# Designs tried in a protein design run: designed miniproteins, single chains, continued (3). Part 95

Each design is a single chain, and the fold is of that chain. pLDDT is the mean over its residues in the fold that is shown.

## One batch from the design tools (miniprotein)

Design m11498
Fold by ESMFold2-Fast:
Structure m11498 (fold): chain A 88 residues (1-88)
Amino acid sequence: AAEYFDKAVKLYEEKKYEEAAEEAEKAIELDPNFWLAHYLRGLAYEELKKYEEAIKDFEKFIELLKDEPDDGNVLYAKKKIEELKKKL
């Protein structure tokens, strides 16, 4: 899981968003509770203008971190969901 996630991060940094989403998906297939992989795939889907898919990934990320509601990434994901809903 972590190996695919690391590859996804590198691809995202290279602006290869489709490939980044694919590698993040592989990380999620190995560990469905890998909250960072859901977050990264959501970011990649946002860049690809796949807003419904991005929202779903951010919602799953928030669900997986339900015991950490004040986490900065959770707060950011909540803000992102509201912003992306306006683009639908």
Scores: mean pLDDT 83

Design m11499
Fold by ESMFold2-Fast:
Structure m11499 (fold): chain A 65 residues (1-65)
Amino acid sequence: MTPEQQAEVDEGVYLLAIATYLATEKDEELRKKIQEIMDEGLASGDYKTALERIKKLIEEHEKKK
């Protein structure tokens, strides 16, 4: 793939992973925080760090339930 095509694929995979988290989450505040981290990842291109932050946020939320 060209670098441009690879970037589009990486972004798509990132968005799909986040969509999967949001599809089953009913907590409005948690969803808002996930969306904020998603936007930061899209702006920086650091999808790995953004996904790690989202996973940690979900784990902390589940631990409090």
Scores: mean pLDDT 74

Design m11500
Fold by ESMFold2-Fast:
Order: structure tokens, then C-alpha cells, then sequence
Structure m11500 (fold): chain A 60 residues (1-60)
């Protein structure tokens, strides 16, 4: 439940920032595949906080 909540909150934040659906899908796919390199790149590209990255790491 907490994992779903964190992912949902991140997707909502990306949508509020005007991130494209293509990039949102890339973010979701990287999260599902535990591809932390792609997650970090996407977070840096869209200006997401280090706190958000730490939360993603704890879910894995």
C-alpha cells in the first residue's frame, strides 16, 4: 500500500510539472524493473528531489 502511494504521488508530481506521458511511462517502467540508473536520470532531468529518490530506493 505504501509502495503504491509513493509511486502515485510521484506520478502526480510529474504530471503537475508538465512531464510528458512518454516520460511518465519511462519512469514507471524503470521503477517496475528496478532500473535505478534510469530512475536517477529521469529524476535529475525533471528536477525531482533527493528525498523522492531515497523513497524509491527504500521500496526496492
Amino acid sequence: EEEQKVLEDLINELKKRGVSEEDIEKFKTAFENKDFETLLEMMKKHGLSFDSYQKLLKLS
Scores: mean pLDDT 71

Design m11501
Fold by ESMFold2-Fast:
Parts: structure tokens; sequence; C-alpha cells
Structure m11501 (fold): chain A 57 residues (1-57)
């Protein structure tokens, strides 16, 4: 997906909420909708790192 910095942070926040409720659904969502968040915003990168920790649990 093509996202500006603000939209990237919002999308990463939604992914975190989804991962807290259902990690497998969050992984499937990312697989279908690849995000280039880590290259656009440091904040979005931090959120994606937290997402990775949640889906590993």
Amino acid sequence: MRLDAESAVREAERLLELAREDPERAVEYLRRNPLELTEVSPRAGDLLAEFGRLVDG
C-alpha cells in the first residue's frame, strides 16, 4: 500500500490492535496488504516492531 507518514502510523496502530485480539488474522492481513511503513516513518517502524512481538506470542 502507498501511505503517507500519518496514514502509515494509523495503519500500524490498527495492525497492533488486530494483533492483540487475533495475531493470526493480523499476519494474514499484512500478507495480503504489504506495508512499507519502516521506510516512511520511524514511529510506524516502532509500531511494527511491537506488532512483531505480539504475533510471536
Scores: mean pLDDT 68

Design m11502
Fold by ESMFold2-Fast:
Structure m11502 (fold): chain A 86 residues (1-86)
Amino acid sequence: SITPVDTEASEELLEALRPVEELLREAARLRESDPERALELLREALERVEELLEESEGGERELLERVREMLRGHIEQLEAEIAARR
């Protein structure tokens, strides 16, 4: 496992990722009823991850790069779903 429990920087990263996790959970909840709002939440999550990437290096940066890729994929998929449902 890449995050050492005893470092303040790892605790800061985990805490900083909590809003991203909450945004993803809320976006998933709204996907069917309000997909445009869900899309806005995913974009907000992406912005948060990009901010964290500026402050990160090594294994933390690698993890955040993967989260960014995942978010970009979710955004593309939801944009396509919105277009298909119109």
Scores: mean pLDDT 77

Design m11503
Fold by ESMFold2-Fast:
Structure m11503 (fold): chain A 66 residues (1-66)
Amino acid sequence: MTAAALRAQVAALEAQVRATDDPAALRAIERQAMAIARQVAGTDPEVLALVARVLALVHRKLGVRG
């Protein structure tokens, strides 16, 4: 998978977070974002920053880091 494809996946996850308030869906998005973070750990700081933004939005909606 290319860096561009990973950025597109993270952008899709961000759109999904904005479109849902279902806790189960938010937890599924969190798991997908964490999987991307593990895949790119130490290799793409831009993708890691985008993943961190998605996780912050998920946690805000779940009330974990509100």
Scores: mean pLDDT 79

Design m11504
Fold by ESMFold2-Fast:
Structure m11504 (fold): chain A 68 residues (1-68)
Amino acid sequence: SLKEKLEEIYEELNADPKMKAELIGDDEIVAETTLDVTSQIGLVLRYMGDYPELEVSLKGNTITIKAK
């Protein structure tokens, strides 16, 4: 289910010490990161490719993942 996919992503992101992810209302992830810009862009592109049903966006040092 969508919730199970988001929970898996949430756990994966929080395994990285440069990531602080929060699960919002079981349908959205907001992650604050200290990764460099190139690594941030790479991560966004990977999740966009792996989960085409999810909207992945980057603004400043914040990555947001939610259903389209």
Scores: mean pLDDT 82

Design m11505
Fold by ESMFold2-Fast:
Structure m11505 (fold): chain A 98 residues (1-98)
Amino acid sequence: DKEIEELAEKGAEAIKAGDWETAIEIAKKLKSSEEREKFIELATELLSGYSPEEIEELMREVRENQSPEVRERAREIFRKVREASETVADVLVDAALE
């Protein structure tokens, strides 16, 4: 779906820029589990160019500069994207089909 691809690209760009509020709002627009799984897959691919050090530094900026509520939600979204990139595809497919 072209709309999900555009949302994933904007989401990845927002995460890279430290704009966690925009990333959260994009995630909220994904209403079905199928749309969320496609978003996570595409966002994980778009974020694959990041080193672990860059990812940790990005999370540190979010923790220091955002409200506690925005930081907690951004951390949870990022954790799911990171876990998806480290998980075997079969496990992600099983979770998506649940």
Scores: mean pLDDT 58

Design m11506
Fold by ESMFold2-Fast:
Structure m11506 (fold): chain A 100 residues (1-100)
Amino acid sequence: SRIEMLEEAIKKEPDNADLWLSLGSEYHAEGRYEEALEYYDKAIELEPDNAQAWINRGEVYYAMGRYEEALKDYEKALELEPDNLSAKNAKELVKEEIES
């Protein structure tokens, strides 16, 4: 499976942030949010300037109803990429949830 292939690749390249990001995305797609967060946390630890990792973790927090944590992640993504339309739109949706 894709997950098994990514886990084997990570054993060979444990400091490759893209592999951890990809593994997090697979678990996120399966609705396995706690595992997705663990793998996104590792990707962010390895490459904190990757705005996509922050966006992806924010999306998991949003799906979990953890809106304040989602907001912080989207704000960090916008600090890294101020014109990222996806992060701007996600931030506004989260703010509406918090302010409702």
Scores: mean pLDDT 90

Design m11507
Fold by ESMFold2-Fast:
Structure m11507 (fold): chain A 66 residues (1-66)
Amino acid sequence: AVDAAQALRDRLTDPESQALVDRAIDLFRQAETATGKEKQELIRRAAALLSAGVILDIGEQIDKEL
């Protein structure tokens, strides 16, 4: 999860998108040492931030091309 999020982070050019993915990476790292419901909540929050960052970056790329 962290490695995949880091690879996505390295592909992003928009600083707002990078910030969202950096927060997702932090939550994924916290989830690696967590257990049970805490781990599930950290993964859920990380996935939400990761998807938001990707969607924002796609939008910024479209705006730049137009």
Scores: mean pLDDT 75

Design m11508
Fold by ESMFold2-Fast:
Structure m11508 (fold): chain A 60 residues (1-60)
Amino acid sequence: MATFSDEEIEELIEAAEEAYKEGNFVAASILYVAAEIALSYHENPSEEIKERLEEFKKKL
């Protein structure tokens, strides 16, 4: 079973942020949920990734 890296989670967050910026809130929400799920499979995610995800959640 492949675990998600900080980089892979970061890519999902970036995709969500881009969708949000484009006004596609449905895609942004789906990508945010995907990032949350990926984070749950990461045993020790960086604090930076966690903070970035929490900050994005405040915008949704």
Scores: mean pLDDT 78

Design m11509
Fold by ESMFold2-Fast:
Structure m11509 (fold): chain A 77 residues (1-77)
Amino acid sequence: NREKAIEYLEKGIELAEKGDIEGAIEYLRKARELARTLEEGGRMVSTLTDRAIEALRKGDIDMAIRLARFGKRVLEK
């Protein structure tokens, strides 16, 4: 479900903004899993969410949020 993937991306962004890094990673993983099932934009969003998770693990919160927001925009097309 495309809408559910967007919802998980939004929740991941919200948690990252609040400093809940583990919660953000959990929701970005859920978004990545759903993105893998999507025909249109799924591969790109899967890659973006993977890189956002990696950025969070490195402490680059700003990059993670930017990547997750880009993934959300891809799914909203």
Scores: mean pLDDT 85

Design m11510
Fold by ESMFold2-Fast:
Structure m11510 (fold): chain A 60 residues (1-60)
Amino acid sequence: MTPRERLSHGFVQAFKEAKSPEELYERVKKIALDSGLSEEDAERAAEGAKKHFELVKKQE
């Protein structure tokens, strides 16, 4: 599996399993860093995921 495919899979699982936007932020950031992304890119990915999670949960 490519690093990109692994990253995508990790993000989907984190989104499904996270109980709060803060938990998703931490999970996505860790997955991104473990996958070799820079700290800046990891933070950007985590912020994006957190914002998306909050938006989706507001519609439920």
Scores: mean pLDDT 75

Design m11512
Fold by ESMFold2-Fast:
Structure m11512 (fold): chain A 88 residues (1-88)
Amino acid sequence: SELEELEREAEELIERLRAGDASAVPRALEVWRRLMRLEGRDTPGREYLVRKLLEAMAAKRSLSPEEQEELLKEAAKLSGIPEERVRS
């Protein structure tokens, strides 16, 4: 249930970020980090949502390539998902 709730919130936050709602960024970051820490997250759907949240946040916050790399490494470390899968 927590995973399903977070996945729904992630999709809503992605749409808000696409619509230009920069106020969604702090909550999107929290949801992204929480999704990365959940057990059994090694699924294409979760990787897709995590990637889309990261891309949406980067677009709104103008993250540098170095900052994006640090977030991907942090995500991989926290989630246990291999870096190559988080990047894809």
Scores: mean pLDDT 65

Design m11513
Fold by ESMFold2-Fast:
Structure m11513 (fold): chain A 67 residues (1-67)
Amino acid sequence: SSAEEEGKKKEEERLKELEKIAEEVGKMTDYNKYKEIAKKAREDPSVGGKAYGEIVNAKAKAEEEKK
């Protein structure tokens, strides 16, 4: 097993979580916005960390309302 495989798995999980969160957050306009952010994160890893944090915060807020 290589460190690169671990990195790829982590990145894939992260992207899946990002897409899932975007779908759950819910408005068509907001969904498109998160979708674009996820796309940029995939193309530029330096943007990914920041975008991920922003989406995760949005999810946490929505989840608190969901409970």
Scores: mean pLDDT 61

Design m11514
Fold by ESMFold2-Fast:
Parts: sequence; C-alpha cells; structure tokens
Structure m11514 (fold): chain A 71 residues (1-71)
Amino acid sequence: SLIEELEERIKENPEDVRALNILAMLLAIEGKLEEAKEYLEKAREIDPNNPEVEEAEKLMEKVLKQLEKAK
C-alpha cells in the first residue's frame, strides 16, 4: 500500500520531511488521527524550521474538520 511504501521510505530516509507529511495526511484521511500526528511531530522533530511542516499542520487541521463532519 502507499502508506507502507511511505513508512519504508522513512525508515531509509528518516529526514524525508515530505514523506512524513504526506503519510500524516493519508493517515488523517483514514481516520487514524493519533498516527497522523505522530508522523507530523516526527517531521517537526527532524526540521522544526521547515515551512512544509507548518503547511502540513494546516492541511491536517482541515482534514480533521472534515472527518468531524462525517460523524
């Protein structure tokens, strides 16, 4: 699966902030909010000054809002 591919990519390249951000968004869409947050936090831990991390946080908040409406 795409999620497994991203997880393996992160294991090889733990500094791959982009892969971490994408994985977080995919997990959030699937309703796995806790796992999504873990990956996003991991990205921030690796590069706290990366603007892509901030943008991913905003996108994830939007996804969380959509999931809330689906309940």
Scores: mean pLDDT 77

Design m11515
Fold by ESMFold2-Fast:
Structure m11515 (fold): chain A 76 residues (1-76)
Amino acid sequence: SEKKEFEELVKEALKELKRAAELARKASPEVRQRASDEYARASEKAGELLKQDPVEGARYLLEKAREIRRELEAAL
């Protein structure tokens, strides 16, 4: 069901964001600022998408959370 898909996507996005936050604490100030700016932009766009299509908004947030986490891993 769409509700179950939404819940799983949100759960995975929160896990990725938690990992990104842990990595950001070990990153340089410049890398942390870049990650923060990317998260702010992604969060704003995800918020707009969530109002129109919750599943698409959650999927977008998950994709962006994974991108930010990968960038932080590569910078460390």
Scores: mean pLDDT 86

Design m11516
Fold by ESMFold2-Fast:
Structure m11516 (fold): chain A 66 residues (1-66)
Amino acid sequence: EKVEKYIEEAKKALENGDKEKAAIFYSQAAREYLKQGKWDEALRYALKAAKILGNEEVVKELEKLM
């Protein structure tokens, strides 16, 4: 539902070359999965967002949740 909307927005942003916007929407999807107790899916989308931004420090921060 709401998570699918965020994933759709992220894909559109990537198609337009807007990596920052895509990362924001993938982060929103991760938050919704986290609220559902789906930790693996939440981490996957959070890491995807961090990698899109190329931020090694954020990637390490998210890996602490594993």
Scores: mean pLDDT 78

Design m11517
Fold by ESMFold2-Fast:
Structure m11517 (fold): chain A 61 residues (1-61)
Amino acid sequence: MVEEAQKAILEILKEAKGPVLKAELREKLEKMGFDPDVVGEAIQRLYKEGKIKIGDTTISL
């Protein structure tokens, strides 16, 4: 499930024309059926892998 959340995050960010608000990204993933803890873990893993950048309010590729 965390791996599926990682894939969903990357697809959302690839389709975006720029950085996505953290709140908006989390809301979209929760509407897709992902648990908030799973979303948080997926974001942490992608950051550790260097696949995303985390700002104060936004996340980007």
Scores: mean pLDDT 83

Design m11518
Fold by ESMFold2-Fast:
Structure m11518 (fold): chain A 75 residues (1-75)
Amino acid sequence: AISHYNLGNWLFSLGKYDEAIEAYKKAIELKPDFAEAHYNLGKALEAVGKLDEAIEAYKKAIELKPDFAEAHDAL
């Protein structure tokens, strides 16, 4: 989970958004309650213009962590 999350963050920093999305999805598959992975998935989806999917990812991050200020700000 954390290794795929870290890989996603690294790929995102390189501008490899599609690969970052896949890494974050794998992190979520291994740990579905990983709020930070849902949030970063939302950011990567937003970067590639998938706004509806990004909104759903941000909502899931908030559902898992209601005090997640960054996810609230993204909506």
Scores: mean pLDDT 84

Design m11519
Fold by ESMFold2-Fast:
Order: C-alpha cells, then sequence, then structure tokens
Structure m11519 (fold): chain A 108 residues (1-108)
C-alpha cells in the first residue's frame, strides 16, 4: 500500500528527529553527530539505531573523563528516553493507520 509506505517513511523521519534531539541534549559535537546520523540512515532496525546512539554517547562521555558508573547511569537514562519516544511514535502511526482504515470503510 502507498499509505503503508508513507507511514514507514514518516516513522523513520520521526525516529531520526528523536536521535538528533538526544545527540543535541547530550552535547555531542557537530562532526560526531553528522557521522552518527549517517550510520543511522544505514540502520536496518530501531534496535540498531538505539545501539548506534548509545555507542556514540558512551564514546563521547569516555573522552570527557566520566567514570564507568556515571556513563552506565547516563546510558540507562538515554535508553529509557529513546524507548519512550519511539513508543509514542509507534502509537501515533497506529492511530493514523486506524483512521485510514476507517476512511476506506466509508468510501467502500
Amino acid sequence: SSFEKKLEEAKKEAILKVVEEILEEEKIPEEEKKKTLEEIKKAKSVEEVKEIVLETIEKHLKKKGYSEEEIKKKLEEVDKRFNYKVKLIEDIIESMRRMYDYVLKLEQ
């Protein structure tokens, strides 16, 4: 379905926005941010996107001299925030799908 393709593209764009926001909030330098976004565009799953984001943040915090305990805590916070925002995106996409199905029933 053309509509299903548009929903999948919208989901990918929304997830990319979530990643950009997380990297900005974590103060990732622009060059590292650009490299991370390019790797994410090649990712085949939401889980792979999350792994790339967490690895980028871990490497940045290690360069800044944060302790292993501080890094672990930050990565757990980022993981929860990412999961929460992805769930919101998925809930919105499902709502759009339900509305489309409803409209199709009206048009017959």
Scores: mean pLDDT 87

Design m11520
Fold by ESMFold2-Fast:
Structure m11520 (fold): chain A 97 residues (1-97)
Amino acid sequence: GEAAEAAEELARAAAEAAKRAETAEAAAAGAAAAIAAIGVAAGARYSPDASEEALEEAGRAAREGAEAAKRAETPLEAGRAAAEGAGRAGEALERGR
């Protein structure tokens, strides 16, 4: 569904932040965010116990995180924005179970 697709887009944005990183801190932030976003995508796609409201909230958080990461001026800021989006999306899915 749309939430899984949004989380997959967030994972791609986080992975791009990691690839462009010039410091270990920025690379770690982007990589961690990408892993978290992949987990959200799997949760949204393969856990049919999530409510419609939880899926909509998770999709919104993932889209906001991806857009914030794309607008970030530095890879570190992009990775942190993606991590925040993934965290909010994951929490929405867990609350909706």
Scores: mean pLDDT 85

Design m11521
Fold by ESMFold2-Fast:
Structure m11521 (fold): chain A 61 residues (1-61)
Amino acid sequence: AAEAEARARASTDPAVALAHLVRALVEEGRLTPAQGRALFERAMRERWDLAEVRAAAARLQ
């Protein structure tokens, strides 16, 4: 049970890190909440890393 939960968390760890990055960018005023949501959904679909997400966010300004 605990190991399956840890693996599920490890499988979603990139998504958790990505969610934190997008939230930070919205809080910094670099993205609107709508832009943050769209960027998160796109990054999840295309399996972007954090650097790719940050680069895409910079282009949205």
Scores: mean pLDDT 70

Design m11522
Fold by ESMFold2-Fast:
Structure m11522 (fold): chain A 64 residues (1-64)
Amino acid sequence: GEIARLEERLKKDPNDLKALLELGEALLREGRHAEAARYYQKARALDPENPEVEAALRDRELAV
């Protein structure tokens, strides 16, 4: 499925911010909030200055 494909993409390129955000969103659709939060937090750790990453965390209430 989509999650497995995104995880494979991240295994090849762990700095793929787009894949991290898409995986987080896919996990939220499945109700897997804790796992989604981990991927969003990893995206923020890779690029803490990226306003798109911060906006995604804020909109999902996963920033804090």
Scores: mean pLDDT 74

Design m11523
Fold by ESMFold2-Fast:
Structure m11523 (fold): chain A 60 residues (1-60)
Amino acid sequence: GPAAEAARILAEARRLIAEGRLEEAQHLVTKAYLDGLVSLAQAAELGRLMAERRAEEAAR
């Protein structure tokens, strides 16, 4: 159902962010938001995590 799909997408996005696969994470989150599968607040939180991960990578 929609809640299970949202949970799967959020878990996959967090996994991609943790792996540094930020382009794939951004694509997944953007598509999920446009498809109505995740809320604006959920998309914004994942965007924040992606920005933090980019900053960590730039500091290496």
Scores: mean pLDDT 84

Design m11524
Fold by ESMFold2-Fast:
Structure m11524 (fold): chain A 65 residues (1-65)
Amino acid sequence: SNEEKAKRILDGALTLLKEGFSEEVVIQYLQLSGLSREVAEEVLRLIKEGKLEEALKLIIEALNK
């Protein structure tokens, strides 16, 4: 499902950040996962603010387009 896919995408982004990859690498990962650059940047912003549930919802919405 898109929800399960979104959860895996979010976990991947969090893992890259924990491993010390740059924000640009995380944005590129999110784009390769099916998000536009604008949406990828907003997802990263939400992650940095600790708004993980909002980040997940945004990924789900983006995958449903």
Scores: mean pLDDT 89

Design m11525
Fold by ESMFold2-Fast:
Structure m11525 (fold): chain A 68 residues (1-68)
Amino acid sequence: KTVILVYYGVSLEEAQKIAEKLKEEEGADRAVVGSAKDEKEARELAELAAAETDASVYLLVDGKVTKI
């Protein structure tokens, strides 16, 4: 099982720390992080990942985490 975290408005280091925590909570084997140019793109990419994959997809915008 994979966790995907799409992020905007935070550092890569912060996003990676959050993705690792979500990976542990989900019991997943792998965590993947992806950056977006703005909040709208981040939401669109997270929704696309949730629709096209079996991964547990999360959105991180300005320190707020949402499961898609």
Scores: mean pLDDT 85

Design m11526
Fold by ESMFold2-Fast:
Structure m11526 (fold): chain A 56 residues (1-56)
Amino acid sequence: SMELKKELLKKIGEILRAIGDILDAERAGDEEALKEAEKKLEEAKKELKELEEKEK
């Protein structure tokens, strides 16, 4: 469905953003920001998998 594909693209965007935040936190040596960004990445990955399962 078109709606599902749009949601998948949004979640991919969230994952890319979280990866960027992880890289920024590592560069800055900010352990708290790193943990926060990793948590957001795991949440987005889980939601992406749920959307993929709906398509299959």
Scores: mean pLDDT 81

Design m11527
Fold by ESMFold2-Fast:
Structure m11527 (fold): chain A 100 residues (1-100)
Amino acid sequence: SMLEEIAERIEELIEETTERLIELKKNGASKDELLKVVEEFEKKVRELAEQLDPELREKILKLTKGLANGLKLAIEQDASDEEIRLLMEIAKQEIREILE
């Protein structure tokens, strides 16, 4: 279904963003560079959510904002790769619950 396709694309973005953040941290990227990755992720999810009806869109955008805020806090606190992966895994599960 269209909802399953959108869920899959958002999950792919979550996975790609997670691995990009971890690789950038490993390479000594600045906090500003990491925050830009989070901002670009939020923008891409917002663009995908435009295809959804208003109620589902609101739920996805609320979840994405929550995840973005969590990632910003994790970046500021120099959280472990495991902590970042946990935040993203929880978000993937919530996306599936909303769109399935």
Scores: mean pLDDT 86

Design m11528
Fold by ESMFold2-Fast:
Structure m11528 (fold): chain A 55 residues (1-55)
Amino acid sequence: SEKENIQKKLDEKRKELVKLRQEYEKATGPEAENIRKKIVELIKEMQKLEDELKK
């Protein structure tokens, strides 16, 4: 179903978020800023998927 596909994408994004957070803890300077930007973008994508799941 469409909801199952959205849930699967959300699960994949959650795994990516965990990995990015771990990389962020090890990073410094410009690398940390780039990772932070990716985390913010990923969270926004996850929020959109959650909103779709509520429909």
Scores: mean pLDDT 83

Design m11529
Fold by ESMFold2-Fast:
Parts: structure tokens; C-alpha cells; sequence
Structure m11529 (fold): chain A 80 residues (1-80)
């Protein structure tokens, strides 16, 4: 059975994934400023999920956080 903490972690992961997708779409359009803002929000939500997540969910959050951080770095390099 899911604990309240696991449900909260899963919800935060889902919200972070939405922001990461928004960031990717903005990046594809050349809107690097909006992409940076969305990736930063995704990272914050992934870091919150990481504090609550355990086992396989934690591994999924760690992988997603790494992806979002790499995307942020690329977007920041393009915006300069």
C-alpha cells in the first residue's frame, strides 16, 4: 500500500515532469528564457520528491532530476 509520503513523492514527480516537458517545448521554440524558468521549477519539484521517495521511485526521481539539470545547463548556455 502507498504511504502518504510515497503518494506525495509521486505527485511531485508528476508535476516536475510536466514542467520539464514545458521547458523542452519552449527550448524547441527557441524560448530559452522560458525553458530555463520551467526547468528550474522542475528541479525544485524533483528535489522535493527525492526527499520523500524510496526504492524504485527514488531511482526514477534521481534519473529525472539529472535529465532536468542537464537540460537547464544547455538552455542557460544557449541564452547567453
Amino acid sequence: AETPEELEAATLLALAEIYNVIGKKDFEKGDYKSAIESYKKAIELYEQALRLATGPLRQEVEAALKDAKENLKIAEEKYK
Scores: mean pLDDT 88

Design m11530
Fold by ESMFold2-Fast:
Structure m11530 (fold): chain A 66 residues (1-66)
Amino acid sequence: SEAERLLEELRELARELEKIDPELGAKVRAMVDLAEERKWPVEQLEGLLYSVRQVKAAAEKKAAAA
């Protein structure tokens, strides 16, 4: 399903984010687990995906500058 695809993409992003910022990645993973448990609609999962991508881009930029 579309929701399953979005959740898997979110989990992959959380894993990549944990490599850069373990605390931030763990927080994102917790949000994704909550979203799956509460069966968030596709529109909310798409919004979460957009936000997580922005967070990851910011974390990568910060890591590259260090």
Scores: mean pLDDT 85

Design m11531
Fold by ESMFold2-Fast:
Structure m11531 (fold): chain A 96 residues (1-96)
Amino acid sequence: SESLSAQELLDILEEELEKNRGPLTGIAHAAAELAAANGGGLGERALELMERALERLKLKPEELKKLIETLKKMIEAGIGGEPYKRAIKLLEEKLK
């Protein structure tokens, strides 16, 4: 965004997760977008943040399945890429 750099946004999201602030799905989604848009250390850090947020996410099986379906549709539409595929795998593991 023009009002915040990717690094500044990542720092804010990391603090929100650490302090148990904000919605976990929102943090995971924002982190996935940062990971998809950025390479190197920033992209890696964003991917780790996404995984941590998804790990803390406590959704019922029906809600998890709906989220997985939504992410799969986003990938088919050309949105996200590898971070979204990783998110799907982590969410599918929660259904086991």
Scores: mean pLDDT 77

Design m11532
Fold by ESMFold2-Fast:
Formats: structure tokens, sequence, C-alpha cells
Structure m11532 (fold): chain A 65 residues (1-65)
């Protein structure tokens, strides 16, 4: 669900402790919440969320070695 993706993004934000990664996560979460409020199809919002989760995981892996 979208709520599970948002929760995962919040957990990645907390885990990273990197201010730049945290800002990317915050902006992404805000975007997803606004998209839902504006009536964008949930499947499209989930696809965006999954892409953002993948991006954040790669950022954490590359910058927090």
Amino acid sequence: SLEERIKELEELKKKSKNPNIQKVADRGIEYLKLAKEKGVEEERIIQRADSLIETLKKMIENYEK
C-alpha cells in the first residue's frame, strides 16, 4: 500500500542520518502525500514511491560506506 511505502521512506530517512538524504526523503514523502490529496491514481503514486525508495537505498549505500 502507499502507507507502507511512506513508512519505509520514513524509516530510510531515520536510518541514513545524512541531512541531504533526509531532505530528499522529506520532499518525496510530501510529494506523495500531495499527489494522493489531489486524486492521482494510487498505483501511479506507489510506482513513484518505489522508485524513490530504490534511489534512497542507493544513496545510503554509496554515501555511508
Scores: mean pLDDT 80

Design m11533
Fold by ESMFold2-Fast:
Structure m11533 (fold): chain A 74 residues (1-74)
Amino acid sequence: AVEALARQLRERAETLRKIADFLESKGDYEAAERWRKVSDILDEGAERVAAAPSLEQAREAAAETLDEVTKALK
């Protein structure tokens, strides 16, 4: 369960990084930078989830990661 949650966050981070690369190739540098920042937050969040000693703490780490993503998109 914890491993699956961390894997999902990493997969989403990889997808967003590919989208950022695509946006940069189209000249949208501001959007590309924003999505790369979100990707980095998700990768960092995945590490915190993977390091969590319980499923409850893993869920809290995931929730905090999503809050950071929301703030980065503001």
Scores: mean pLDDT 85

Design m11534
Fold by ESMFold2-Fast:
Structure m11534 (fold): chain A 81 residues (1-81)
Amino acid sequence: MIEELRKRLEEARERGDLRGQAEALFELGLVYFEQGDYDKAIEYFDEAARLYREIGDKEGALEAEINAGLVRIARAVSKLP
């Protein structure tokens, strides 16, 4: 899945397809969140939110921001004794 998503992201970047980039970044964020790689998940969700804001997709931006927030909470909880 990650290799396919990265290829989709690369192709969307080559086309200047901001929506395709945001969608691929969002899905990469979900995959890394599931794997417990919180730092990468946050990076991907933050970048997806930025692109959604650029294209005026307020719902997409909000979803990405909420997911980034959830990952930040999970990361904080994972550091508790």
Scores: mean pLDDT 86

Design m11535
Fold by ESMFold2-Fast:
Structure m11535 (fold): chain A 88 residues (1-88)
Amino acid sequence: ASPEEEAEAALKFMELMAEAARELGDDATAEELLRLGRELAEALRAGDWERAAALEAELQPVLRRVMEALAANPELRARAVERFRALI
């Protein structure tokens, strides 16, 4: 995959997770996911793999929080899955 393709995929994924966070009522986490997603996309486009790895490490606990909250909310979980399917 090209750096641009990797960057676009990362942004789309973070946008979906941010939408899920907003549906959970967690706007702060949604904003954090979008900020980190944009920074990750920039690092990937620049070929800054050290920065990209650091941002991925920072994203892991944020993504876990959203996934755990979705696991507790079956209706919101189903909507998140539908959004992921629309990208495939």
Scores: mean pLDDT 82

